Designed miniproteins, single chains, continued (3). Designs and how they scored, part 72

Each design is a single chain, and the fold is of that chain. pLDDT is the mean over its residues in the fold that is shown.

## One batch from the design tools (miniprotein)

Design m10634
Fold by ESMFold2-Fast:
Structure m10634 (fold): chain A 68 residues (1-68)
Amino acid sequence: SAEELLAEASRLIREAERALEAGDVETAQKLLERARELAKHLPPLYAALVERSVEELEQRIRELEEAR
C-alpha cells in the first residue's frame, strides 16, 4: 500500500539522518536515493512529504561538504 511505502521511505530517511550523525555521508546518500526511488511509486502528496525530508538532508550533506 502507499502507506506502507511511505513508512519504508520514512524509515530510510531516519537511517540516513543517523548515518550523517555518524559522519557516514556515503551511506546517507544511498539511503536517500532509495527513499527517492520509493517516492516515485507514491501518490503526489506522499511523494512531496518524502522529497521534502530528502531535500533537507541533502542540504545538510552540502553544508558538510562545503566545510572542507
Scores: mean pLDDT 86

Design m10635
Fold by ESMFold2-Fast:
Parts: structure tokens; C-alpha cells; sequence
Structure m10635 (fold): chain A 85 residues (1-85)
């Protein structure tokens, strides 16, 4: 589904940002700490996107086009927040 593809694309883009951030850290202990923090953030963001799908599709009964638009907005916001971490 388009929804599943969007969430998977979000995870892939988030993982790339996290890898680039972790790779910039010379200290192995600090790198591992950051990696755990970023992994926790990405996991929470992905779960929130899944929760948003449930809210919009099951509770609000929105059409797929409206669901995709809201998911794209929230995914972009989470990626911007991730870059600032």
C-alpha cells in the first residue's frame, strides 16, 4: 500500500540521517550513546505515524489521499526534528 511505502521510506531516510550523525562522532562510547538515542527517536516516530494511520483511517474514516497528505507532513516534521538532535 502507499501508506506502508511512505512509512518504510521515512524509516530508510531517518536511518540514513542517523548513520551520518553517528559516523561524525570520533569517540566510540559517545557514538554508541547517540546511536541508541536516535534509534529510540526513530522507533517512537514510526509508531506515532502508525497511530496516525489508525486515527485517520479507522476512527475518522478519511480517504487514502488525505491520509497520505497528513503522513507526509508528520514524517517531514520528524525528519527535521531528527536532524536537530
Amino acid sequence: SKVSKLILEFIKEAEKIAEEKVASIDNPEEAKKLERELASYITAAALRLIGLVYELEVIEKKKEEEIIEELEKEAKRYLEELKEL
Scores: mean pLDDT 88

Design m10636
Fold by ESMFold2-Fast:
Structure m10636 (fold): chain A 102 residues (1-102)
Amino acid sequence: MEVRNLRVPEGSEVAKGGALAVEADATAPGRYRVRVKLYDEQGNLLAEAEGEADLAPGRGMAAARVTKVNKEGIGTAVVEAFDEQGRLVGRGEGGPVKVLPP
């Protein structure tokens, strides 16, 4: 995939409207959209975040803004990266992330 090692740092805390850091290694320079979904251990969607970043070969950072909080809790992050055409070019997992009350 064009974007590798998509991850969210352990111990991250987020609230609605807050920023969640996403780390990535891009193999091609470009503008990418990042989507993060946070799930609890029961598989409930706790929160969603989205962001855009210009990434280049090596290590990159993106910030995803929390757009939706359904429930507080400790979640595992599922991270997806999309190119300018909307193609899925990377996927990863991370966390745990603490989701603060809505």
Scores: mean pLDDT 80

Design m10637
Fold by ESMFold2-Fast:
Parts: sequence; C-alpha cells; structure tokens
Structure m10637 (fold): chain A 58 residues (1-58)
Amino acid sequence: SEIEELKKKAAELLQEYAKNPTKELEKEIDEIIEKLRKLGDDETAEIIEIIKEEIKKE
C-alpha cells in the first residue's frame, strides 16, 4: 500500500538524517509526513515528526 511504502521510505530517510542531518533530507521527511497526514495516518506522521525533532536536538 502507499502508506506502507511511505513508512519504509521514512525509516530509511530518518536513518540517513541521523547520520547526516541536511536540509534536503529534512524536506524529504517533511514531505512524507504531509503525505501520511493526507492519507489519514496522522499517528505515524506524528511519530516520524517526533523522531526528526529528537535528531535535530543533538
């Protein structure tokens, strides 16, 4: 499903973002968050956003 593909892509991008936090990767993660919210998966979108913000605080 589209939601499952977005979840897998988010996991990959978050791992890369943790290693090398760039504005480009942040934007790609934000785009996935937006797509998940549009598809009605707000819970997963919120989790991804929290993980992203935790990485940014390091």
Scores: mean pLDDT 84

Design m10638
Fold by ESMFold2-Fast:
Parts: structure tokens; sequence; C-alpha cells
Structure m10638 (fold): chain A 80 residues (1-80)
């Protein structure tokens, strides 16, 4: 499946994910595709891994729009 995330620069990032991918796996794929956001995305990844309730959630189990919105907001907050 594909997840599209809106970035603070107004561009969109589309990541292809497997059904077994976790939110952490999604963020790692985002870092690989957009290394200019690596520092911000690594902070989000650390926060995700520190929360067991979030770390074990599969991307396929969440509404893609809701996941995209939350990641976009986290990137924006950390970019300020």
Amino acid sequence: MKITIKLPDGSELTIEVEESDTIADLIEKMIEKRPEYKEILEKILEAVKSDPDTANVLVSELPSELLSLRISEAIKLLSE
C-alpha cells in the first residue's frame, strides 16, 4: 500500500509500505527517501520507539489520512 505525507515545504512524500510494516518502519523509509529530513524524522522515530503502544502498530491498521496528518504535524512541530 502507499502512504502520502504532506511535508512542511508543501511537497508530498509517497512511501510504499508492506502490510507488516510498523509506524517505525514507515518513518525509516521516509528517512531513506528524504535524507534532508533525517534529523527531524530520527527524533520522531525515537519518540515512536519510546511508546510501546505506538511502536507495535501496523501502518495497515490505521486510516492512512490520519497517519499522514499526525506525521505531518510532528515534522512541522519539530521544524519550528
Scores: mean pLDDT 79

Design m10639
Fold by ESMFold2-Fast:
Structure m10639 (fold): chain A 58 residues (1-58)
Amino acid sequence: MMSDEEIAEKIVKGGVAMAQAGMPVEAAVRLAYREALEAGLSEEKAREVADRVKQLAG
């Protein structure tokens, strides 16, 4: 089973890849946040994931 850190890293990479493929950064950030929550991460961790996507893609 993947750790929370591994799940977060995978979601960040996916969000960045979607933004680079032409998805608006704000949409990629929102998608990453939802995916993190759906994967069972805490709201705090989901915010960290979203912030990371914004930093790398925006």
Scores: mean pLDDT 82

Design m10640
Fold by ESMFold2-Fast:
Structure m10640 (fold): chain A 65 residues (1-65)
Amino acid sequence: GKVAEGAVAGLTASLENAKEENASKEILDILEETLKKAKEALENNDGEAARKAREEGGKKINDIL
């Protein structure tokens, strides 16, 4: 669904932004892991899981920054 697509898009944008900011390997790893979960949720038709993944990913990045 649209929600899952939004989660993947948001995480992808965050990853791109992190690359531009020369973020640490830790940040990139977290984003990649979260993006994988969001994509998996999309494939399993779990919009809720995808949305949660996006929120969790953003929070993790914000927490370590």
Scores: mean pLDDT 76

Design m10641
Fold by ESMFold2-Fast:
Structure m10641 (fold): chain A 64 residues (1-64)
Amino acid sequence: SMKEELALTKARIHALKLAADLEKQTGKPAKVTIEVKGDTITVTVEAGDIKVVEEFKIEDLLSK
């Protein structure tokens, strides 16, 4: 749906900003993985020895 596409776009933008920050901190390339399961979008960003996992509800992303 259009709402899910907008939420996913917001999650991707957030993931890319996080990836840029981790690359700056570690000096290593960042790997981004985005998974959608039901009403939840999971963003995983890995750079060097750092792994960040964030979960977003689609409705929470659309309320901002």
Scores: mean pLDDT 84

Design m10642
Fold by ESMFold2-Fast:
Structure m10642 (fold): chain A 102 residues (1-102)
Amino acid sequence: SMKIEKLIELLKKVIAYLTGIPLEELEKEENRIETMKRMLALVYEATGDESVLEALKKYENDIEKLKEFIYEKIKENKEEFIEYLKSLGVPEELIKEIEELL
C-alpha cells in the first residue's frame, strides 16, 4: 500500500527529528532493522500495547508485514499516537501529514 510506505517515510522523519540522526542514515539498508526497532519503540511508548514489543520477532523475516503491523497499530490508536507526538514537540506540519494517512 502507498499509504503504508508514506507513513514509514514520515516516521523516519519523526525519528530523525527526535534523535538528531540524519534522515539519510535512517534510510540506509544496513540500518533497516534498527530503524524499525525505533519505530516500534515510538508506537509502544504512545500506545502501551505489549503486542508491539513482540512484533519484530514475529515479523523478522517479513518486513512488509512488519510495516503493515506498524500502520494498523497506529491507525487503531490514532488519537493516542498523535497526542504523544505533540507531547514530544514534533512539528505540526509533520503530524498533519501523518494524520492524513490514517
Scores: mean pLDDT 87

Design m10643
Fold by ESMFold2-Fast:
Structure m10643 (fold): chain A 85 residues (1-85)
Amino acid sequence: MELVEKAREALEAGDYKKALELFVKAIEEGLEVPEELVRAAVEAFPDVEVEDPKRVAELLAKAAAKAGDYKGAMYMLSEVVDEEL
C-alpha cells in the first residue's frame, strides 16, 4: 500500500507524471488501488507524457475494471485496441 500512498501524495502535489509511474508500479505488483485514485490517474493520462503509453493504458484499464469503473476501463482500452485494427 505504500506505493499507492506515494502516488496519492504525488497527485496532490501536482506531479502527475510521478503519480502515474507509481500507479503503474502498484498495479504491476498486484496492489489494490482505490477507485478514486484510478479515476484521477485515467483523467490525468491524456495530459502526461509517458514512455510506454500503450502499456500504461493497459494497466490503468485493468485497475479501472477491477475497481468497477467500466467507463474508465473502456476509455483506456481504446488506446490499446487501435493498434490491432
Scores: mean pLDDT 70

Design m10644
Fold by ESMFold2-Fast:
Structure m10644 (fold): chain A 55 residues (1-55)
Amino acid sequence: MELVEKGVEEAVKILKENPDYDPEAIARALAEQYKDKLTPEEIEEFRKRVLELAK
């Protein structure tokens, strides 16, 4: 599930650069971007991991 790991790294980088951004909004936006490449289960794992690491 390399795309999930890569997406999480990208989200963390965005949030590091923009600490005022809502982590949930960033996770949602990137999940939309990967919708065609990931299963619904993988999308949920991605969102979960982004929210955990963005805290």
Scores: mean pLDDT 75

Design m10645
Fold by ESMFold2-Fast:
Structure m10645 (fold): chain A 91 residues (1-91)
Amino acid sequence: APGLADLRVEPETVRVGETARLTLTLTSPATVRYVVRDQNGNVVAEGTVDLAAGTHTIDIPATEAGTYTVDVTVESAGGTRSFTLELPVLA
């Protein structure tokens, strides 16, 4: 498996005006690609980052009510994996 031990969005639910965090725990170095979309499909945050082993966080600003979609691809020496997480945003 690629060197990913944990992947989550914290807190599990946020309110409009708050900031959630995408947290990744890597057991080996990896290239991480992420795309965060709001309920209307607008890209709120995106990037490609080379990360060392350890725990890393990426901020997700919650500006609109609805469910945000967080697409994450983790590419390491062990291979590539893709994940989709949801973040409910309350009004």
Scores: mean pLDDT 82

Design m10646
Fold by ESMFold2-Fast:
Structure m10646 (fold): chain A 108 residues (1-108)
Amino acid sequence: MLVPAEAAAGVAPTRPLSAGGHETLYVYGVATADEAERREALERTKENIRRAAAEMGVPEEYVERLLELAEAAYEVGEVFAFSAGLSADEADNEAAVRAAEETVEALR
């Protein structure tokens, strides 16, 4: 199940993500004035992505793309959240990650 990350994080534009009975990964970014604290939050987020994706059997290619999205959002100093319906199905993963990538690009 997918939810609009923009609604959760209060960012625009908002966009519905595909739904399809998939396992859901949530990625949250937190903006703070402390660079070290921001880096620590990013590393915790990356660890959560790797762990959850491994449990769901998500291919490493999509894990790497999600990690890059987390770093890109932190680079712009924004608070963000996104979710993706991930599975062993390559087509579903491609669509979910692409929707998340387009959302992050719209914030830049």
Scores: mean pLDDT 55

Design m10648
Fold by ESMFold2-Fast:
Structure m10648 (fold): chain A 66 residues (1-66)
Amino acid sequence: TLVQSLIDNSDQLPEAMVVTSRAGSETGVRAVAEAAVKTGKGDEVLEAMRKAGHERGVKIVEEKMK
């Protein structure tokens, strides 16, 4: 899928977040959060989600980072 392709490219994790958020995909948001933690970009994705006002996404990323 498009989301999976973006996740496989760590440089495009913020874009994957935007795509999954726009689609309303909680599963996609979880997948991006897991990839962000693995690639050390958790803080970057978390900040982007906070800026976008995605409360559910913020909680998912925070849970994956701890």
Scores: mean pLDDT 66

Design m10649
Fold by ESMFold2-Fast:
Structure m10649 (fold): chain A 85 residues (1-85)
Amino acid sequence: SQLYTPNEELLAILKEAGATKEKYSLLEILELIIEYAKRLGLFDPENPTVIDVSDTRLGELFGVDEIDLSKIDELQELLLKHMTP
């Protein structure tokens, strides 16, 4: 599977979720994003796939207020702008 190197800003966010490596698979990055959201309490109780990132480093990095984790293609496009193979 393809491994990616997050840029400095994305890596700082992933470290808040417990990231310790230099390179990650896309699945590992998605798992770290979910952990980040859990640690900050970002999940909507009524919509368990939606996270409010409006007041977070992640939202600032992506330029969005909200992320729907069920929209994998959209999340992947946001992530690929901030990481390299």
Scores: mean pLDDT 85

Design m10650
Fold by ESMFold2-Fast:
Structure m10650 (fold): chain A 61 residues (1-61)
Amino acid sequence: SLREQAERLRAEGVRLEAEGNLKEAADKFLQASRLYREAGDEQAAEEARKKAEELRAKAEE
C-alpha cells in the first residue's frame, strides 16, 4: 500500500540520517511525505516534510 511504502521510505531516511547522509535522508523523507499525502495521512505527510526541510538545512551548514 501507499502507506506501507511511505513508512519504508521514512525508515530509510532515518537510517541515512544516522549515517550522516543528510541530503539523501531529506530526499527519502520528502518522498515519504508525498506518499503519506496520497494515502490521506496529512499529519504524517507534514511531519515528514518538516523533517526533510530540517535535514536539508543541516546539510547546508
Scores: mean pLDDT 86

Design m10651
Fold by ESMFold2-Fast:
Structure m10651 (fold): chain A 63 residues (1-63)
Amino acid sequence: IVSQLIELLKHESELVRLAAAEALGEIGDERAVEPLMRVLTNEKESESVRLAAAKALKKIEEK
C-alpha cells in the first residue's frame, strides 16, 4: 500500500499526487519520508502538492 502511494506521487494528475501525499501523511510510514522530501524540493511541482508533502512530513515526524 505505501509503495503504491509513493508511485502515485509521480502521477500525471495533480489531484492524484495531492491525495497520495495526504494518504502517506495519515499512514505515517517512514518509507514515505524520502519520496515526500523529493516532492517538497521539486521546483517543477505545483505549490499545492509541495504544501501537502510538507504537511505529510510533519505528521510522520510527530509520530
Scores: mean pLDDT 79

Design m10652
Fold by ESMFold2-Fast:
Structure m10652 (fold): chain A 57 residues (1-57)
Amino acid sequence: MTREEQIERVRERLRELGASEEQLRRFDEAVARLPEDPLGSGEEIGDIMAEAERRAA
C-alpha cells in the first residue's frame, strides 16, 4: 500500500465520519509536512490519521 493511497483512504473515512472542510484541510497540511522519504513515514501517517479521526468524531 502506497503512502498516497493511505492518505486518500483516510480522507474518505473522515468524510464518512462527518469531518468538516477545515478538518480535512488540517489533515492535508499535516501530511504535507511529512518527508517524502518513506523512512518512518508509516507511523507518522498513522498518528496524523488518528488525530484527524478523533477531531472528526
Scores: mean pLDDT 67

Design m10653
Fold by ESMFold2-Fast:
Structure m10653 (fold): chain A 76 residues (1-76)
Amino acid sequence: SSLEEKIKQLEKELEALKKQIEEIEKEIEELEEKLKKNPEDKEVQKKLVTLESARGLLEAAISFLEEQIKKLKEKL
């Protein structure tokens, strides 16, 4: 069914985004440990802000896709 194909496609996209957020979260943890050792590191602070922004955008995209998948599954 075309609906099942659409759900499968969105689930693949969701999996890819979840993989990206896991990588960003790992980078954030590594930078937070660096900042703990040197709290005044401006470059680490800037990188954290950039990654936190990217995480926020990915979280929004994940939420949107999860809602779309949920709505499509309700039609099965």
Scores: mean pLDDT 88

Design m10654
Fold by ESMFold2-Fast:
Structure m10654 (fold): chain A 55 residues (1-55)
Amino acid sequence: MPSDEEILARVREVVATLSREDAIALLRSFAVYAEQQGRLALAAELRREADRLEA
């Protein structure tokens, strides 16, 4: 299973290729999924990235 750091790096690469709206949607969807898997630290970090893009 990849580490939270490896997942975050891959997610950041993908969101860099997306529109702002699509990037926010992807980050929020991944945060929900990470939380459901018990990966609370990863979920919190993904939400911070989404909030940063909304600002």
Scores: mean pLDDT 81

Design m10655
Fold by ESMFold2-Fast:
Structure m10655 (fold): chain A 71 residues (1-71)
Amino acid sequence: GDREEAERLIEEAERTAERLRAAGHEKSAQIVEDGVREARRLLEEGRPREAIEVVRKALKEAQDLGVREAI
C-alpha cells in the first residue's frame, strides 16, 4: 500500500543521500536528508501519499541543483 511504498522510497532516498555525501555533493545530500525527515513526519501523521510526494520532490530538487552547478 501507500505506507509500504513511502517507507521503501524513504529508505532508497537515505541511501541516495549517503552516496551523494560520499561523492562530495553535500548540498544535494542535505536536500534529500531534509526531504526524508519531512516524509517520516508525514508518515507518523498517517499521510503516506504526501510523504511519497515530498521524497520525490527532494530527489528532483537535488538533481536540479546538480544541473544548475554545471552552468
Scores: mean pLDDT 83

Design m10656
Fold by ESMFold2-Fast:
Structure m10656 (fold): chain A 54 residues (1-54)
Amino acid sequence: SMEERRALAEDLLRAAEVFRKKGDEAKAKGDDKTAQEYYDKADAAERQARSILE
């Protein structure tokens, strides 16, 4: 249903926000590789959420 798709998209956007925060924490510690991995996961989750809502 549209309601189920919206809920899934919201969960993905929340996951993206968590990944972005973890990326920022890794970057603050000088772990640029781990930071990039988390940012990539955030970007993927945001793209999945957008695809579901199209």
Scores: mean pLDDT 88

Design m10657
Fold by ESMFold2-Fast:
Parts: sequence; C-alpha cells; structure tokens
Structure m10657 (fold): chain A 91 residues (1-91)
Amino acid sequence: GREAVLRAVALVLRLIGLIEEARLKGGVSEEQAEELLALLRELVELAREGVLPGRTAARLAEEVLETLERGGASEELLAEARRLLEEARRL
C-alpha cells in the first residue's frame, strides 16, 4: 500500500542524491549524470503512482553502481550505491 509507495519514492530520491553527490565529488561525467538523472526523475513519477516495478528500480540502481565504479567514485559512494541496489531488489 502507501508504505511501499513511500519506500519506492524514497529509494529513487536517494539514488538522485547519490548521483548529484558523485557529480560534486567525482565519480560521474556531466553527460552520464544528466542521463541517469533524467531516467531517475521518470522513475520518481512511476513510484508516486505506485506502478514502479521492483526489477526496473533494481536495473537502474545497478546502472548507477556500474557508472560510479567505472568513474572511480569513492568507497563511501560505492557502499551507498550497493545498499540502494539491495533495497531496490526488496521492492
């Protein structure tokens, strides 16, 4: 119900915050950040409507993690990305 919707919205907003932090600290290019943020903003709307599939959230969380790994993000950012991926798999 409503709790599941709020959890999904919170997860996607945390992924947005992670990408914005990686832009500031290093870990993503401007082009990669803009592309991921556009996709994440679409997922926020799906989450608010209660129609975000867990597999879709997990796939995007995985893309975020892979992008940060390739970009040489800090261990702190990578640890948060891994936590968000695990949470997405439980949606």
Scores: mean pLDDT 87

Design m10658
Fold by ESMFold2-Fast:
Structure m10658 (fold): chain A 76 residues (1-76)
Amino acid sequence: DLEERIKQIIAEVLGLPSSSLVTDDSSFFDLGGNYYSILEFTNRLEREFGVTIPFPEALTIRTVRDAVETVRRLLS
């Protein structure tokens, strides 16, 4: 559930036609992302899940797996 929602957010941020194009190991940059896209993505994660992602932690997010682990850690 959490992983699927994060994949949907990535697809929306990057303008992809379907979240099915996003896998757990998909690199944000390989999907056409850039630093502005990463900032928009982390901002959407903060709004969606009610968490705060410090800028240094946001810079370490490269894949869906990184994002999922970051959100899970902040929710615990």
Scores: mean pLDDT 78

Design m10659
Fold by ESMFold2-Fast:
Structure m10659 (fold): chain A 61 residues (1-61)
Amino acid sequence: SADPEERARAALEAGRRGDPADVAALREWTSDPHGEVRDAALAALARIDPSALAELRSVPA
């Protein structure tokens, strides 16, 4: 969505669901221009797929 607050909320919701299908969207949101969206996406990835989070940290964009 166009609203950063809504995207951050969606990322947190994805983390609560624990659905691996959301990992691709969460990875994209870690590059979002708004800090709150990035923080929410990183937190969700840590819960759903810690390997994906480690991968992002080893290759900074």
Scores: mean pLDDT 75

Design m10660
Fold by ESMFold2-Fast:
Structure m10660 (fold): chain A 65 residues (1-65)
Amino acid sequence: SEVEEMQNTIDEFRNKGEEQAKKLEEQGDLESAEKLRKETESMVAGMKALLQEVENQKQLKEAVK
């Protein structure tokens, strides 16, 4: 479903952010790694909130008909 595809995209985005943060840690850039993790988590939270709103709107449209 479209919702599952969006959820998979969010999970991949989070995983890629974590992978990039680990590479920064390997380079000794701990501050940039922490900042990237915080930014990734913030974006993931926003994307999840938007996905929930889309689901709620779909249910409302189905219930009103």
Scores: mean pLDDT 80

Design m10661
Fold by ESMFold2-Fast:
Structure m10661 (fold): chain A 62 residues (1-62)
Amino acid sequence: MSEEEREAIIEALLSNGVSEELAREVAETLSKRPEAAKRVLELIRQGRTEEAAKLALSLLGR
């Protein structure tokens, strides 16, 4: 996962009420799951940041 992609995920999570600590943990987890990261990033690119945040959190069991 690129630094730009990581920053996009963190920003989407922060803008949707996720804490900075949890957003960084989510980004780290997604860096180990390229298929899941691609799905989250696609939602962000479509402007669907709330759905992206929900999907990312659900993949962590939260």
Scores: mean pLDDT 81

Design m10662
Fold by ESMFold2-Fast:
Structure m10662 (fold): chain A 70 residues (1-70)
Amino acid sequence: SEVEKKKRELILKAVAYEIEAVGYEIDAELIKKYSKLSKEEIERKVKELLEKAEKLREEAKKLLEEAEKL
């Protein structure tokens, strides 16, 4: 049905956003552990990456909530 197809599309898009968010979280951990940058530069870059991850997780949550209402 069209409803099932729309649910699947929303869920797949949400999963894609969650995978992208995990990517930013991994990048933040790699910068913390392996970067030769100053402590202040590490903290700024980590904060930026984690903020990007959080926004993607918020968007994923909205898509999953939309799918549940169908």
Scores: mean pLDDT 90

Design m10663
Fold by ESMFold2-Fast:
Structure m10663 (fold): chain A 60 residues (1-60)
Amino acid sequence: SALEELRARYAELGAEAMRAILEANPELGLSEEEQEEMIERAARVGSHVPDARAHARALA
């Protein structure tokens, strides 16, 4: 469905955004395991389309 496709896209975008943030901020001193956990969390948050839509609308 279109909604499932949108959730998958948001999960992908969330993961990519988190990777970029972590790479830009190496001074955070996070371990590889901690970085992976944060990326996975960002993907889960991104896939929660209703909440992600509300947040995106506030930023637009």
Scores: mean pLDDT 68

Design m10664
Fold by ESMFold2-Fast:
Structure m10664 (fold): chain A 88 residues (1-88)
Amino acid sequence: ERAEEERLRREAEALAARIRATLAGLPDTRNLEEDQEALKKLAEILDEALEKVVVDGVEIELPALVVRYAELLEKLQERRRREAEAAE
């Protein structure tokens, strides 16, 4: 289990680094429409599908990579929480 947790953590960290670098490259704007266009271009470059996420009532299309990263984070956080409780 620990080896699998470390593997998932490293995969999540690698994805986070790639996503962070990608998001840092987005135009410095407050226009969600421009941000969505930038994310669509990035999804094409990453060869990933776009998925819709609702934030503050606005539908934002995100690369599947971002959605998978969020899912991995939730799984890792839940697993760490359970192991911490079991260790106590």
Scores: mean pLDDT 54

Design m10665
Fold by ESMFold2-Fast:
Order: structure tokens, then C-alpha cells, then sequence
Structure m10665 (fold): chain A 81 residues (1-81)
């Protein structure tokens, strides 16, 4: 997915707002892309948008409920609220 790859590029370069834009486009094209939801959460977390990060990670966890890493990440982020 071109949008997902662009999002990864911007996330890696620290361009978090652009990463969010392209991950949202990737999710519009494929809403079951767990990695896009996970990386969207990371980009929001990097910008300090805690509530939006939690929402994105919760969506990723709904798509992959056995992910202990996502469960742990959500517990840590919710403890910061």
C-alpha cells in the first residue's frame, strides 16, 4: 500500500503529522490493516495526543485481540490519563 509506505517513511523521519495523514489514508483503503492502526497510535503518542493514540491502539487490539504488546501499551497509556 503506497499510503502505508509513505506513513512509515514520515514516521521514521520524525514527521509525525504527515505520518498521521498517510496512515489515515491507508486505513480508509484498508480498515483492517493492524499495522497502520498501530503506527497511527505511535505517531499520535509522539505528538502527545494521548487520547487519540489510545483510540488507535484500541482499534488495533480489536483487530488482533491476542496481542499482549498492544494490551500492555494500552494499560500504560491509560495509566497516564
Amino acid sequence: DEYYRAGQHYLASGEYELAIEYYEKAIEKNPTNVEAWRNLGEAYQKLGELEKAIAAYEKALKLHPDSTKLQQKLAELKAQL
Scores: mean pLDDT 86

Design m10666
Fold by ESMFold2-Fast:
Structure m10666 (fold): chain A 95 residues (1-95)
Amino acid sequence: MAEEYLEKGKRLFEEGKFDEAIKYYNQAIELAKDDPQLLAEAYFNLGLAYFKQGKYKEAIESFKKARDLMTDEELHEKYVEEAKKLADEIAASRP
């Protein structure tokens, strides 16, 4: 259920339809309340969609939520590292 919304969001993201992708990621988040790993993945993808739209504050906040929900050490470390790299790139790209 929630995973299907996440997958639809990813497809829309690949098509460059970031507003629609965000809607599906938010649906996945609402449905995945009892699944922290799926919630974390949905928040991470939500962050990527916000990043592509130039909504950097929302992207960083979404990445932080994904990090806080990670219980898997490997996924937690990768998401934290990618979120930090993206935050640094975002800061560097602002006028």
Scores: mean pLDDT 76

Design m10667
Fold by ESMFold2-Fast:
Structure m10667 (fold): chain A 55 residues (1-55)
Amino acid sequence: SERKKLLEKAEEKLSEVTNGEFESAEEIVKAIAEEENLSQELIEKMLELLRKLLE
């Protein structure tokens, strides 16, 4: 599913956050949105998922 692909990509970018390459969930989502041409709805849902995961 589209959500599954986005989640997998978010987890790849999260590994970069662990290495200190991204400062926030917002930066991760912005990078993915630029690569995948995401709709605003998907961007908001991905932000919510990443914030929950980082808690």
Scores: mean pLDDT 67

Design m10668
Fold by ESMFold2-Fast:
Structure m10668 (fold): chain A 83 residues (1-83)
Amino acid sequence: AAARVAALRAEAERALAAGDLERLAELALEYGRLLLEHFAPRLSPEAVERARELLERAAEALAAGDFATAERLEREAGEVLRA
């Protein structure tokens, strides 16, 4: 899981450098799926649903070039997953 997350982040940095926001959003969705798969067994169904919605909205913000909103939503998702 950690190695795949690191690989996705490296790909996201390349997509960002290329200005490929569509690819960046695609990578963010895959990252979100990996986080949910890893943490879901420890979380309530309500927490899983909330984290999924936050991660999907973060990917939409990235596709729109709204990096501030994406960063905030990713942080909120991380807080839900940490609980």
Scores: mean pLDDT 80

Design m10669
Fold by ESMFold2-Fast:
Structure m10669 (fold): chain A 72 residues (1-72)
Amino acid sequence: MLEKVSEAALKAAKEAGANEESLKYLQKSIEYARQGDNEKAALYLTKGISLMETDEIREAVIKAAQEAANAA
């Protein structure tokens, strides 16, 4: 369910005010997950999170991603 994880991460990132570069990486993660490329989806998700400016934003996004993964 990596698509749902990446979608939850993008939603949380937008709500938390993450920078545009992070959001573009999370969007690419969703695109790769939809193609079934789970390796690239995970890579772009990780890169998107790493580019976030504050620990508060990163923690909010990681929490949303974990909740989506657990709901799958």
Scores: mean pLDDT 83

Design m10670
Fold by ESMFold2-Fast:
Parts: structure tokens; C-alpha cells; sequence
Structure m10670 (fold): chain A 81 residues (1-81)
């Protein structure tokens, strides 16, 4: 997969998780700050991947870990509502 395509795909997925997390946090703020932190870390890693292609895979892997953490927190929040 082309690097730019992978970064754009992950940015879209992070945006979707962030929007869902924010909506759920209005009903249950339990994981609000943790989801926001994971989203921020994922976005920061993806920006760094684009700016430094020589380390892009390391940053993409970091972004994927943070995205998965955010998804897990959103799923837990959905079950608690």
C-alpha cells in the first residue's frame, strides 16, 4: 500500500472514532480524556509519518496502536450506556 494512502485511511478511521467517542462522552464521560489522548497521539504520529518518511512505518505502527486503544475505549463506553 502506498504510504500516503495508508496515512489518509488511518486519519479517516481516527476521525470516525473521535466523532463517536465525543458523542458517547456526552452521555458517559468515563473514558472521555483517555479517548481524546489516544486520538491525539494517533494524529500526531500520522503527521510525523508524513513529515519523515524514513521513520514512517514506526509512526504508522504507533498510530495503529493508539487507534486500537481508542476503539477499545469507545466499545467499552458503548456497553456502559
Amino acid sequence: MELDEEIDRLLREVGEVAARGASLAEKNPKYRDEIAAAVTEAVDALVKAREDPSKAQEYIDEARRNLERARELVEKLEKDI
Scores: mean pLDDT 83

Design m10671
Fold by ESMFold2-Fast:
Structure m10671 (fold): chain A 68 residues (1-68)
Amino acid sequence: ASAEELIEKGKEALEKGDYEEAIRLFKQAISLDPNNSEAWALLAEAYEKMGDREKAAALQAVADKLAA
């Protein structure tokens, strides 16, 4: 699967509230394309939904740096 396909599946998992599956899919997308700012931002959102604010903030900082 491409990074784009994994991101799309991860977004579906986020929408359904399956945050563990979303995290797994976004991590796979990042493994294929580490410079994909969207994948890092979505991973941050998934961790925020899980209540892990510190990890979400760190991941969002990576996304912001890649988008700049």
Scores: mean pLDDT 86

